# Designed miniproteins, single chains, continued (4), part 97

Each design is a single chain, and the fold is of that chain. pLDDT is the mean over its residues in the fold that is shown.

## One batch from the design tools (miniprotein)

Design m15366
Fold by ESMFold2-Fast:
Structure m15366 (fold): chain A 100 residues (1-100)
Amino acid sequence: SKEEVKKEIDKVIEEGKKKAREATSWDQLNNVFDELSEKIAEILKKHGFSDEEIEKVQSALFFAKQYAEFLLEQGYPIEEAVDAAYNLFKKQVDKLLEKS
């Protein structure tokens, strides 16, 4: 169901956010985003989402990753950069799941 998908996605987003806040390098942060991307794709595929729909969600996460990098380059603390990036991703995912 749509509610079940949202609950599973919300859980892995929250777990990823916690790991991302603990990253001590951009490489570690990038690995956390990549792990989250794979986990989200697995959940969406299990619930019958199309490859095109999965790609749109993964693209939104990639953009959020770039936004986190941008904020870190501007001198923002890791916690603020991660929170801003994950909030952006969450809004995009909610919008994409509403259309499905």
Scores: mean pLDDT 85

Design m15367
Fold by ESMFold2-Fast:
Structure m15367 (fold): chain A 60 residues (1-60)
Amino acid sequence: EAGKARTYAVLAVDHAIAAVTDPASVANAEKWIKKVEELGDKELAERVKATLDRAQAQRA
């Protein structure tokens, strides 16, 4: 089941990168991060959150 967490994390990262130009992608990234957390992969969820935070800081 680790494969599902990785798939959700990849989707979250793709949306986080898109959030640099499209604010709507922030909500999508957060949705997939939640699914990674639900699967119990806390470390992976934190890495994706850090990626989203960096993308949003770049927009500021």
Scores: mean pLDDT 76

Design m15368
Fold by ESMFold2-Fast:
Structure m15368 (fold): chain A 98 residues (1-98)
Amino acid sequence: SELEERMRRLIEELAEEVAREAERAGLPLTREEVLARLERDLAEARKSRTDLLLVGYALATELILRGRTEYEEDREWLVSQGLPAEALEELDAVAARA
């Protein structure tokens, strides 16, 4: 599934960024620990629309940490996957602030 592949990639990227910030702050949190937690949460939420919301939040986090991404293309894809309007409005607000 494209959604599953996209989510795996975004979770891996998010775990890497969180681990880098933790290292800079002197916190004993590894990429592997963050990734394991995210993977457990995703596995539990996989059968609901919550997994699509997790993709949305991962993209918003990436936008904040790395600056503007290909948000317009990602936004259209999330809409096609059935992201709820309320979640889309929240992501649009985050993108507008970046």
Scores: mean pLDDT 65

Design m15369
Fold by ESMFold2-Fast:
Structure m15369 (fold): chain A 85 residues (1-85)
Amino acid sequence: SSAAGAITVLGETLKSVREFVAAGDREGAIETLEKGLEGAKKLDVSEEARKITVEALEKALELVKQGDFEGAIEILEKALEKLMK
């Protein structure tokens, strides 16, 4: 589907961010979000799906850099829900 690649990137990024946050590894979470953002920009998906994914990853990266890990996870979860509708 036009959103399948975006769902995969967000789902894998969310899983990895949760694992790094649980380990107390802020740098691992940042690296994961940066790689997810790079991957999202290269996806062959609809413009709407790309926009939702890129904006969510950019906002989550900002929140992780500020120490708001719960806010970052929430943004990624909400974006994934939007893509799955």
Scores: mean pLDDT 85

Design m15370
Fold by ESMFold2-Fast:
Formats: C-alpha cells, sequence, structure tokens
Structure m15370 (fold): chain A 60 residues (1-60)
C-alpha cells in the first residue's frame, strides 16, 4: 500500500511531502517512522527528533 505524508521540521519550519510504501497491516506508527526517515533522507539531515506529521493519507 502507498501512503503520502506531509512532515514538518519544528526547528527549521521546513515541510516536505514524502511517499511511504508499506505492507498491508503495517501499524500507522511504523508508517510515520518511515515517513520521518524519508524526510531526513531528502533534506540530508541527521535525526534531531523535532518533527511533526501534519498529514498521513492512504493513496493506494
Amino acid sequence: MKYRAKVKDLVTGEELEVEVEAPEGTPLSKIEYDAIRKFEEKLGKKATGEYEILSLEKVE
């Protein structure tokens, strides 16, 4: 299944939309975790811990 998440860095105010692919039955907490990891990957940042999931939507 495909999920679209909007993630915000609370320190910098930067927002990005990321897509997460997860198996059926994956907990939302795991999907949110993977969304934050993809956000960090796109920004080239180390984890600071100060992130917010603004939206998480199932696309497929």
Scores: mean pLDDT 75

Design m15371
Fold by ESMFold2-Fast:
Structure m15371 (fold): chain A 100 residues (1-100)
Amino acid sequence: SELIEKLRKLLEEFEEKIKNASKEEIKELTEEFLEQALKLIDELSDSEKAKQLAEEFKEHVKDGLEKMEKAKFDVETIKKGLIYHFKKFLETLEEILAKE
């Protein structure tokens, strides 16, 4: 799938950028990743289920990141959590698209 290949490349770029990111930069990089991922899904998929999952995931990640910031999680824990959830999102999306 062209969509899944582009999303995997986008995640790889996110992982490289986040390695050296400050706490403030993590928020900006996360928002950029989510916007680019949703745009790719909208442009390359006709799956309403995939689009809905992506919108719900975006809101969930934004809420989770705000809560982690307020709870004073260390930067490395925030980075690992984001990477883990993005990988799980891609796995779920790939499964949805494979069934269509």
Scores: mean pLDDT 84

Design m15372
Fold by ESMFold2-Fast:
Structure m15372 (fold): chain A 77 residues (1-77)
Amino acid sequence: SERDKVIEELEKRLNELIKELVEGKLSVDEFLERAKEILEEVSAEHPDLAPEMQRILDTLNALSEEQLLEVARKQLE
């Protein structure tokens, strides 16, 4: 229950950043910085989720700018 609420809030916050990225309000670098801040905040508040947060961050950083924008656009379809 509590974990599900944390994940739902995380998804909401990340989707808001994805929308701003796709709308051109954030650069890819600004998006990655803000995503890192959110993931690090969740890791600090919920240390049991830290490995999962790190995997998300590693996945995002492994994508090229073009790949990240394509994934972001598909997320909003």
Scores: mean pLDDT 84

Design m15373
Fold by ESMFold2-Fast:
Structure m15373 (fold): chain A 78 residues (1-78)
Amino acid sequence: AVDQIRQLSKQASQYQKQGDDKKAQQYAKQAAKTAVDSGIPLETAIQTVVDASAEEGKDDAGKKAAQLASNALLEEYE
């Protein structure tokens, strides 16, 4: 579950870096749903997506992808 969230977050970062905002948002939402469905605590899920985005680079695209994933997590966790 955590590895799946990392993978999806990395894919979101890669699509954001390519300028594909729609796919970046899609993968961010999938990461959020995977976290909720797997019963991962919100704090752990946020840390996982932030760390995964940082592995793809500390550029603006990585930061934006981390923000998109964090927002998706907050929406999914209520």
Scores: mean pLDDT 74

Design m15374
Fold by ESMFold2-Fast:
Structure m15374 (fold): chain A 94 residues (1-94)
Amino acid sequence: SSKLEEVIEKMKEIKEETAERLKEAKVPRRLFSEIVGALELLIKELEKSKSLEEAKQAIEGMIQWLREQAKKHPEIAEVLEWTVKQLEELLKEL
């Protein structure tokens, strides 16, 4: 699906911008790897998705997980909230 391909490309951009914002926030390498690694796994899941519905469910799961991480790590909550907003905009396109 060309629409799924566009969503995957935007997701790659969201991951790259999230990584940059986390570097600016000077987060510990372990936390950086956990957040960026989770977004990388989401991209792989989207690439394997057979339907837009599967893609929606994967993105919704990531939004939920990021909100939980924001509660656990208040020091990066602003970065994670930004990423959640980007993912919510992405869901509107699906």
Scores: mean pLDDT 88

Design m15375
Fold by ESMFold2-Fast:
Structure m15375 (fold): chain A 62 residues (1-62)
Amino acid sequence: MMEKIRKAAEVEKDPRHKTILELIVENGFKGTTTEDIAKRLGISRRTASGLLAEALHKAQQL
């Protein structure tokens, strides 16, 4: 799973999705909460949750 996340982070063109994937690579799934993503990107938790789901979906398609 982490291998796909690393590859997705490397090839991601959307900077928001790239940042989320890089946070997961750096801190792991347990260390990367929607709150951490929201704080890093300056967005709401709702938006962060949606972007996280989108980023993970893209990684799974690799």
Scores: mean pLDDT 80

Design m15376
Fold by ESMFold2-Fast:
Parts: structure tokens; sequence; C-alpha cells
Structure m15376 (fold): chain A 85 residues (1-85)
């Protein structure tokens, strides 16, 4: 594994951790506006990490990063819609 490949995999893994924490926050029965704002910040960090991974990634890892960005952006839109209510 090259340093670039290792960095891309690490960035993707970190982004997925942020997504998992955001999803856990959103799954709470008592989710507050503050929780939604925190989830949005976590999703923004995840998207940034995935974009950095995409710049370094080659082959299948590149596709994984692209899919992760798409999924994170969809979840962020759902959070933004809830914040408008």
Amino acid sequence: MTPEQLEAETLLALGLIYISVAKLTLSRPDVTKEDLEEAKKMLDKAIELFRQALELATGPLRQEAENAISDAEKLKKEVEEKLKE
C-alpha cells in the first residue's frame, strides 16, 4: 500500500465514522434542533474527508468515495429540511 492509498483509506474511514455518529444522533427519539445542527456539522466534516479521499483514491476506492459523498449529501439535505421545520 502506498502512503497515498493508506491516506485515502484512512480519510474514507474517518468520514464514515462521522456519518455513523450523525445517523446515531438523528435516530434519537428526543432529537432537538441543537442535535440536528450538530449532525449537519458532522456531515459537513464527512463530506470534506470524502472529497480529500477522492483526490487521493484510485480504482474501486475512488468509486467508494464518490458513493459516500452522494450518500452524505442526501442525508445532509434531510437534516436541512428538518431544521427548516
Scores: mean pLDDT 85

Design m15377
Fold by ESMFold2-Fast:
Structure m15377 (fold): chain A 90 residues (1-90)
Amino acid sequence: AKKALELAREGRYEAAARELERTLNAILDDLSSSSEYLPYLKEIGKLAGVPIDIASPGLTVALIMASLTGKVPDVPSFSPSIRAYIESLT
């Protein structure tokens, strides 16, 4: 997450999204890992205009990625409803 924040601050949004994809996969594999990333996600969220939802950390990361790149991330575990929701916000 720290490297993603540094890349986003540099305006390198596609590279920041690639680093966030690793963070997203880590959170989806182990939800408890989200606490390690929260300080960095809050700062990236401010840059992306995305509010942080601690109850849905995976969705929060996906929304940040979509806001930074204009593209919905391809997350196999996301339902069609979640994907449509992210698309509605981008």
Scores: mean pLDDT 70

Design m15378
Fold by ESMFold2-Fast:
Structure m15378 (fold): chain A 76 residues (1-76)
Amino acid sequence: TLQERAQKAIAEMQRLVAELRAQGLLSDDQIARINALIQAVQDNLGNPSALRKALLQLEAELGMYKMLLWVHKKSQ
């Protein structure tokens, strides 16, 4: 379901944020932005149209941060 997809994306983003923070790769501003995106998804779980929009944005950011971590690990 769309709600299951949202829960998986949130869980994956939270795990990724923890890893990026441990590596010193996230600023306070970036953490605040990510938390706002997670909150937008959570706030719209009952609104399919708004949820799709918020989830698409969260999934796009998730892809970007996965790339950031991959590049960082490759440069070590």
Scores: mean pLDDT 86

Design m15379
Fold by ESMFold2-Fast:
Structure m15379 (fold): chain A 120 residues (1-120)
Amino acid sequence: SAEIKETLKKFKEIAEEISKKFSEEDKEIIKENLKTLEEIVNKYLKGEKISNEEFIEAAQSFQFLVEGIKKQLSKEAQKKLDELLEKTGEKLSTASPEEGVELLLEFIKEVLKIIEEEKK
């Protein structure tokens, strides 16, 4: 669970750093979407049952955060992110909610790698 917590922490730090350029209203939306993502990850870590509705809400929150990050990346990094989104979307179509959270966490790890490579 330490690796998952560290991954989520790094993702939050990136989203918060990017949000500094946003309006106060948009910053609040980022905070709310991060909270939704944290709540589903905490349920997953506790082994609690995740409903399809809860997962859909978290996936929508995650999509919003990823689109915000994507806008700050190079065109090359954006293409890599689009490829990851397509691959993850295909896997999510047949996944349970719990498997879906695992796929979102794997996606976050790959996004963090793309951002690190962009920093040289």
Scores: mean pLDDT 81

Design m15380
Fold by ESMFold2-Fast:
Structure m15380 (fold): chain A 75 residues (1-75)
Amino acid sequence: SAAQAVEYLNKAFEAISAGKYDEAVEYFRKAGEQAETDAELERLIGVMRAVSKTMPDKEKAKLEEIIEELRKRMA
């Protein structure tokens, strides 16, 4: 649901603020799983791309894989 996606996004940002980038990536993955429309997927991809620039290389690569998975769901 959209509400669950927003809840996971909030948890992802809390994890980033705490320097827990691995947890943030998993919350972004869960937010993506809750997205139901192309508009929701596009918003999540935009957020994840912006955030990926602030992450260490390992977690950045994992987040980029999630972004690619979401892009494929829009096709």
Scores: mean pLDDT 84

Design m15381
Fold by ESMFold2-Fast:
Structure m15381 (fold): chain A 87 residues (1-87)
Amino acid sequence: SFDTSDFSPRELELIRTVLEAQAQLARLYEGRDVEAARAALAALLERLRALGAPEEVIRLLELAGELILAGHSPEEIAERLEAALAA
């Protein structure tokens, strides 16, 4: 069970912002409202920086967006993200 009382307001905002960023990445992948999804993702990444998210998390989300926009397959995106995590 998810107990929100175990998390600070900042930690809950971090979780929410990551989930919103993942939703925008899904929109980019589907080719849905691409310009709006790009703008929303950029704003969410800035919000993650303001909240003090680990730079690795921000870097992975930025890289995922770049790879989706470049037309990479889900398999290629997964391989590139795994390589970035290993570095």
Scores: mean pLDDT 80

Design m15382
Fold by ESMFold2-Fast:
Structure m15382 (fold): chain A 66 residues (1-66)
Amino acid sequence: AREEVERYVREVAALVDEAADAPDDVVFALEAELIGAAVALTHVEKHPEESLEAARRYLERAREIA
């Protein structure tokens, strides 16, 4: 479970790095999805399946933006 969370955090960091030179509006859109993923991951201990699935969906949207 923790290894899965760490993997998602690494994917988030890579997406942020890819968007570093993007326009501010694109960066804000990307950050909104990444914040959603981070919030979902704060519930992993109590709701692991739901939290990981929610985080995956937010990361998928972030990848589409980046």
Scores: mean pLDDT 72

Design m15383
Fold by ESMFold2-Fast:
Structure m15383 (fold): chain A 80 residues (1-80)
Amino acid sequence: SPEELLEEFERRAREALERAKTASVEEIEELFGELMSEGIALQEELTERGAPREVLERLDRLLLETAEEFQRILEEKREE
């Protein structure tokens, strides 16, 4: 279901962010790129499937928040 696909992506996003906390800048950039690519692909798939508006809005919010957190981690690592 769209809800289950979103929950799976949310889990992967959390795992990627946890890994980023102890990863190198290069590894973080790779994780960030891969996760964002997967998230955009999921957004396209859910839109094509006619997923409920609330599911699409939750994914959009998750993508924005996840990107912001990755950017904060990267900025901190680059300044160290």
Scores: mean pLDDT 84

Design m15384
Fold by ESMFold2-Fast:
Structure m15384 (fold): chain A 74 residues (1-74)
Amino acid sequence: SEVEKALELGKEGKEENIPILEKILETSKDIRAIKAALLALGNIGSEEAKKILEKYTKHKDKNIAELAKRLLET
């Protein structure tokens, strides 16, 4: 599943996985998969991952926006 894939990529913590996670965010209609990709970006924690999280703080879905904001907090 996209949820399991996103979480596994985040567990690896590799910046090389960011483009795959961003593709899940852009193409998935499953809110759970989108949230899993955001959690994965939070786990990676690089500057590139944080920029994507900042973008998603403005998302139209309030649950997605709130998760992205929470993941940017230290």
Scores: mean pLDDT 84

Design m15385
Fold by ESMFold2-Fast:
Structure m15385 (fold): chain A 73 residues (1-73)
Amino acid sequence: SDRQQRIQQATQRLLSQIQQDIQQAIKDKDVDKLQSLGDFLSQLASQLSASNPEMAAQFQQLADQVKQAIKKL
């Protein structure tokens, strides 16, 4: 439906912005910001798990990537 398409486009834009924020925080070695982003992404994944499990999985994957990046810093 048109509504699902609009939600998907908005979600793709949000994911792109979050990926940029993650990359910038890694470059800055900003562990506090990475932790905040990881927690935020995990919370979003939990909130979306029932209504949009595919988007929830994408946010959870980003959260896991952030946690992995913190371990390497």
Scores: mean pLDDT 83

Design m15386
Fold by ESMFold2-Fast:
Structure m15386 (fold): chain A 73 residues (1-73)
Amino acid sequence: SLIEETKEEVKKAREQKEKGELDKGTLVRLLALYMMLTDEQIEEVKKELGLTDEEFEELLKLAKQAWLDIALS
């Protein structure tokens, strides 16, 4: 399930961020999953993981930056 796969990648990103070890590969994968989800599915992921809009937007911002860093290298 795309929803379950996205939840696992968000959990990984949160854990990595708390440890100060945020991985660009995890972020790029999260961006790819996000682009495949509907708005309804995104809200389901946020609700099930207790994500605030602010936390989710920050993760997306970091994911987009990671993709740009790789694409421009």
Scores: mean pLDDT 82

Design m15387
Fold by ESMFold2-Fast:
Structure m15387 (fold): chain A 90 residues (1-90)
Amino acid sequence: SREARVAEILALVEEARRAVEAGDAARAMAHLDAVTRLVVELLLAGLISEEEATELLRLVQAAQAAIAAGDVAAALEHLERLRALLEEIR
């Protein structure tokens, strides 16, 4: 179901947040790569709109860019926005 798949993505976002707080950039990036794949799968299954998918992917990319730059504060802000949007979508 859409709710179950969104819950799976939310769990990965929480794992990415914990990895960022632990200073584990590689683990955070791996979880966000998984989020990207699941968002695309939701879009292809017709469970979310193109507009919802585009905004989710923009937030994932912003978090990944912040992680790559070593900007922990910005990464955590983008992950919180991503979490909030996923909660709204479910």
Scores: mean pLDDT 91

Design m15388
Fold by ESMFold2-Fast:
Structure m15388 (fold): chain A 61 residues (1-61)
Amino acid sequence: LPTPEQLDLEVEAALHYIKAAVARMEAERAEKSGNTELAEQWRKLADEYERKADELDAAAR
């Protein structure tokens, strides 16, 4: 069984993956509305969330 600390890290990783997915959806919406600058900001934010999620997931192992 994972420890409570490992579970907390896995939950944080999952939340960051969800944030990344939401940021990608927001990037698509901004792109469709013609706001390319906002779309790029959302994509960068999504990449950052995904990177942090990967680090947290690795730390939980």
Scores: mean pLDDT 83

Design m15389
Fold by ESMFold2-Fast:
Structure m15389 (fold): chain A 61 residues (1-61)
Amino acid sequence: MAELERAKEEALQAVRDAGGDVATAIANVHRVLHKARPSLTLDQLEEVAREAARAIGEAAA
């Protein structure tokens, strides 16, 4: 539970920290997912990835 919310927050922050650079945002999100992998199920990892992908799409200028 707490690990899933933490991973989502870290992924969204990673997207914001990229400042509109899509390549940097993708790389940062991959690092967050890799770190979270041992603590989350596949479904939870997919949820984090989906939220991050949405945020990247919304930030695309």
Scores: mean pLDDT 78

Design m15390
Fold by ESMFold2-Fast:
Structure m15390 (fold): chain A 61 residues (1-61)
Amino acid sequence: LRDKGQQLSQQATQYAQQGDLDKARQLSQQSADLYTQWARSQGLTDVEGSAEGIFEQAVEA
């Protein structure tokens, strides 16, 4: 799950660089969802809200 989330985050960055902000946002949210699932499986409960950070990194790259 974590590796898949990381791949989606990288794809979000590529789409943001191409100017496809809608796709970048969708991929950032999917990445965050996968990170949340991974964190939950590890017993970590305080990892919500990472979607905004992932999207911000994608747009800034």
Scores: mean pLDDT 68

Design m15391
Fold by ESMFold2-Fast:
Structure m15391 (fold): chain A 86 residues (1-86)
Amino acid sequence: SLEELYNSLSKEAQEYLNKGLEYLKKKDYNEALKYFGKALELEPNSPIIYYYLGLLYDEMDNKEAAEALFKKAIELDPNFEEAKKL
């Protein structure tokens, strides 16, 4: 689940991911990307961070980048059902 993947992150990575999600909801894509990038620097193999980066690029209508990021999330966690629905 997304909750389980989120809870597997370090506290600092969770804080950066939450900040990125806050900006994504506001459609501040540059700030969202910055904070997701900070989370990914701490947790480079986190499927949940790749998933939210994929959602960010999908909202920006960059379908090629979004698809690559969702595929990376699935590669890191083959049971990531949310990433497969996109």
Scores: mean pLDDT 87

Design m15392
Fold by ESMFold2-Fast:
Structure m15392 (fold): chain A 72 residues (1-72)
Amino acid sequence: SAEVEKLKEEVKKLARELKEKLSKFDPSDPAQVAELRALMERFYKLGKELVAQMSEEELEEFEEELEKIWEE
């Protein structure tokens, strides 16, 4: 499905943005805390929607792709 592929790319984009923000994160800045929270919430919601539409094999492959983003 084109929608599933679009969601995968959006989740991967959010994962990269979360990683970048976490690497420069200042917990004393309320604006950064709010932005990080919003990104994490969006990541969770889209990820949950994606997982519901994928087979077990597709889930394993996508999990590996996400882990590569976090590993880098």
Scores: mean pLDDT 80

Design m15393
Fold by ESMFold2-Fast:
Structure m15393 (fold): chain A 81 residues (1-81)
Amino acid sequence: SMEELRKEAEELLSEGLGLLIEAQELIRNKAPKEEILKVLEEGLRKFEEALRLAEEIGDEQMVREARLLIRTAEQLKAQVE
């Protein structure tokens, strides 16, 4: 159902945000680049799947949120690469 897809997208955004916060902590603690990139890439996959679901259900607010989080993760990835 649309409600199930929305819940799945919300869970993916929440999980991805947790990974984004983890990546920011790793950057602050000067962790190895490989560890930071693995966490960011995992978060990006979550946000990309959430975007796909948000687009499928036509939730414009969630689409904007997912795109913003993808942009944030990509910017962090660029900083560490």
Scores: mean pLDDT 90

Design m15394
Fold by ESMFold2-Fast:
Structure m15394 (fold): chain A 85 residues (1-85)
Amino acid sequence: SMVKELEDEIKELVKTSKAKVEALIAAGDLDGAKQVLREMLAEIGKLIEEMKRKNVPQEKIEEMLEYAEKELRELAAKIHEAEAA
């Protein structure tokens, strides 16, 4: 299913971006971590627009947006905490 492929792409993007952000925070590269977060946001936006273009049900789009927003908030909080240290 194309819907399943887009869901899996979003989940893999989140997983990969989380690992990159956490590694950059551990290395003290907070500017790099912020850049990965910006790239993650942009790429998620593209995938959500692709879901809309392919007429994915609204409930599924909302589910994926909620998932992505939660993950983005958690990563932003980790970067903010690291900057405060």
Scores: mean pLDDT 87

Design m15395
Fold by ESMFold2-Fast:
Structure m15395 (fold): chain A 101 residues (1-101)
Amino acid sequence: MLAEKYAEAQMRLAKDPSDKEAKATVLYTEGLILLQEGRYEEAVRKFQESLALDPNNSWSWYYLGRALAQQGRIDEAIQYYQRSLELDPRNRGARRNLEEL
């Protein structure tokens, strides 16, 4: 699913380079890959760039919080988990991580 969304977003950008939603999806997906590789600083950058284009993606706020928590930046992680929950109160991952901190 992640690889499929990435390929679809890249194809959308190839046809329309001004497609902000597709670009946000590409950046978000690259952030997820970097997070899985333990490249937390680079993951943070990609999620921030994605959120500059699409600030309404609750999952981008959540994973940005996770990347910051992995760097020990706990206060910032809390802020972004809260932002994720403001956009999507059903984000159980953000709620659980706030309760565990």
Scores: mean pLDDT 83

Design m15396
Fold by ESMFold2-Fast:
Structure m15396 (fold): chain A 102 residues (1-102)
Amino acid sequence: MDEELDRVLAETLARLEELKRGASPEAREVIDELEALLRRLVEELKAARSREEREAAILRFVAEAAGLLDRLAAIDPAVAAEVEDILGAFLERVRAILERAE
């Protein structure tokens, strides 16, 4: 599980870093905050002792990420749409990993 979560995180961060190369400084700042949230989520998922703790960590991440996506959409709606797609793919892969770990 931990190795798969680390792989998904690394691949997601690589996609975000690629996107940042074409983004404005203001958009890059929001993407940096999203990258910090992603790292925190993965550490919380690794530390979680129950299914309920993992779901709570995911729900907190989704709520915080939604606020950052709203900020990003106000700066650059095209970049925000790409980030939303990247985060959606990340969450789908994370949920699949957690399902297999049970």
Scores: mean pLDDT 87

Design m15397
Fold by ESMFold2-Fast:
Structure m15397 (fold): chain A 75 residues (1-75)
Amino acid sequence: SVLDEARAAFDTWDKYTNALAAMIAAHLGADEVAELAMEQAIRKGADEELVRKAVEAARRGDLKTAMELVKKAAA
């Protein structure tokens, strides 16, 4: 399935790439993919609160705020 393929890909990516993927997926309305990428970013050491705020900003279309939050979450 697309979700199984996404999960396998996210396992190979670092916390920054997973947080960025979660932001992009959330902006595109791909909520299940966004949740998987967010979980992987957090598991790999990204700040949970900042990643969740980035995803919500991306859903609102505020990509500038979302990107800054992704950078902070994965610092």
Scores: mean pLDDT 86

Design m15398
Fold by ESMFold2-Fast:
Structure m15398 (fold): chain A 94 residues (1-94)
Amino acid sequence: SKEELIKKLEEALEHLGKAEAAIEAGDYESALEHLEKALEAVESIKDKLPLAEGVAKSLREAIEALRAGDYLTAQIHIGVAQLAISVELVVLRK
């Protein structure tokens, strides 16, 4: 349902915000956990929304960058995912 899609996108967005805060604090283990939870939420709906597969790809790239110690690249991919999720939420709420 539309309500389930909104809930999963909001859940993902909350985890991405927490991942960014964790990276800024130097808590990379917490950041990784939040990125993985955001990815799980998006993967559950990846075939339901035009941008969901792209968001999942960006989150996988963010996780890979974070694991490699490339925190700037991880933050860029998080930002791309946040923007795409925000666009989907605006469309779903109209």
Scores: mean pLDDT 89

Design m15399
Fold by ESMFold2-Fast:
Structure m15399 (fold): chain A 71 residues (1-71)
Amino acid sequence: SEVIEKFEKELNKEIEEFKKLDVSEDTKEDVESAGRQMLNDMKTRNITDEEEAERRLEAFKKAGEQLIRDG
């Protein structure tokens, strides 16, 4: 699916941006794990709606920002 492939590419870019931040390795691993779980859920549920993919990517960014604030 083009939507899932685009989501994976954008997700990987966001994960790499989080990894550049001065945060603990545990926090970086938690962010990457959360992202991979979200991608697997999209693949398992065959989510091919572009708006849903964008919503999920924004949810990931917000969750990552929260993990940084809590760490």
Scores: mean pLDDT 82

Design m15400
Fold by ESMFold2-Fast:
Structure m15400 (fold): chain A 55 residues (1-55)
Amino acid sequence: SSLLQQAQDLAIQGSVYIGHALGYLGRGDQEKALQYLDLAGQYGEQYRELLRQLS
C-alpha cells in the first residue's frame, strides 16, 4: 500500500538526519547535532504511528 511506502520514506529520512547529527557531532557542533537528532526522533515517531495504523 502507499502507506507502507510512506512509512519506509519516513524511516529513510530519519536515518539521513541521524547521519547528519553524527557528522556535526564529529565536527564538535553539539547544537546542530542535537537539532538533527531531534528531527530524526520526530520522523521516527511518525514512522511508528503510521506502522500502528497499518497493523
Scores: mean pLDDT 84

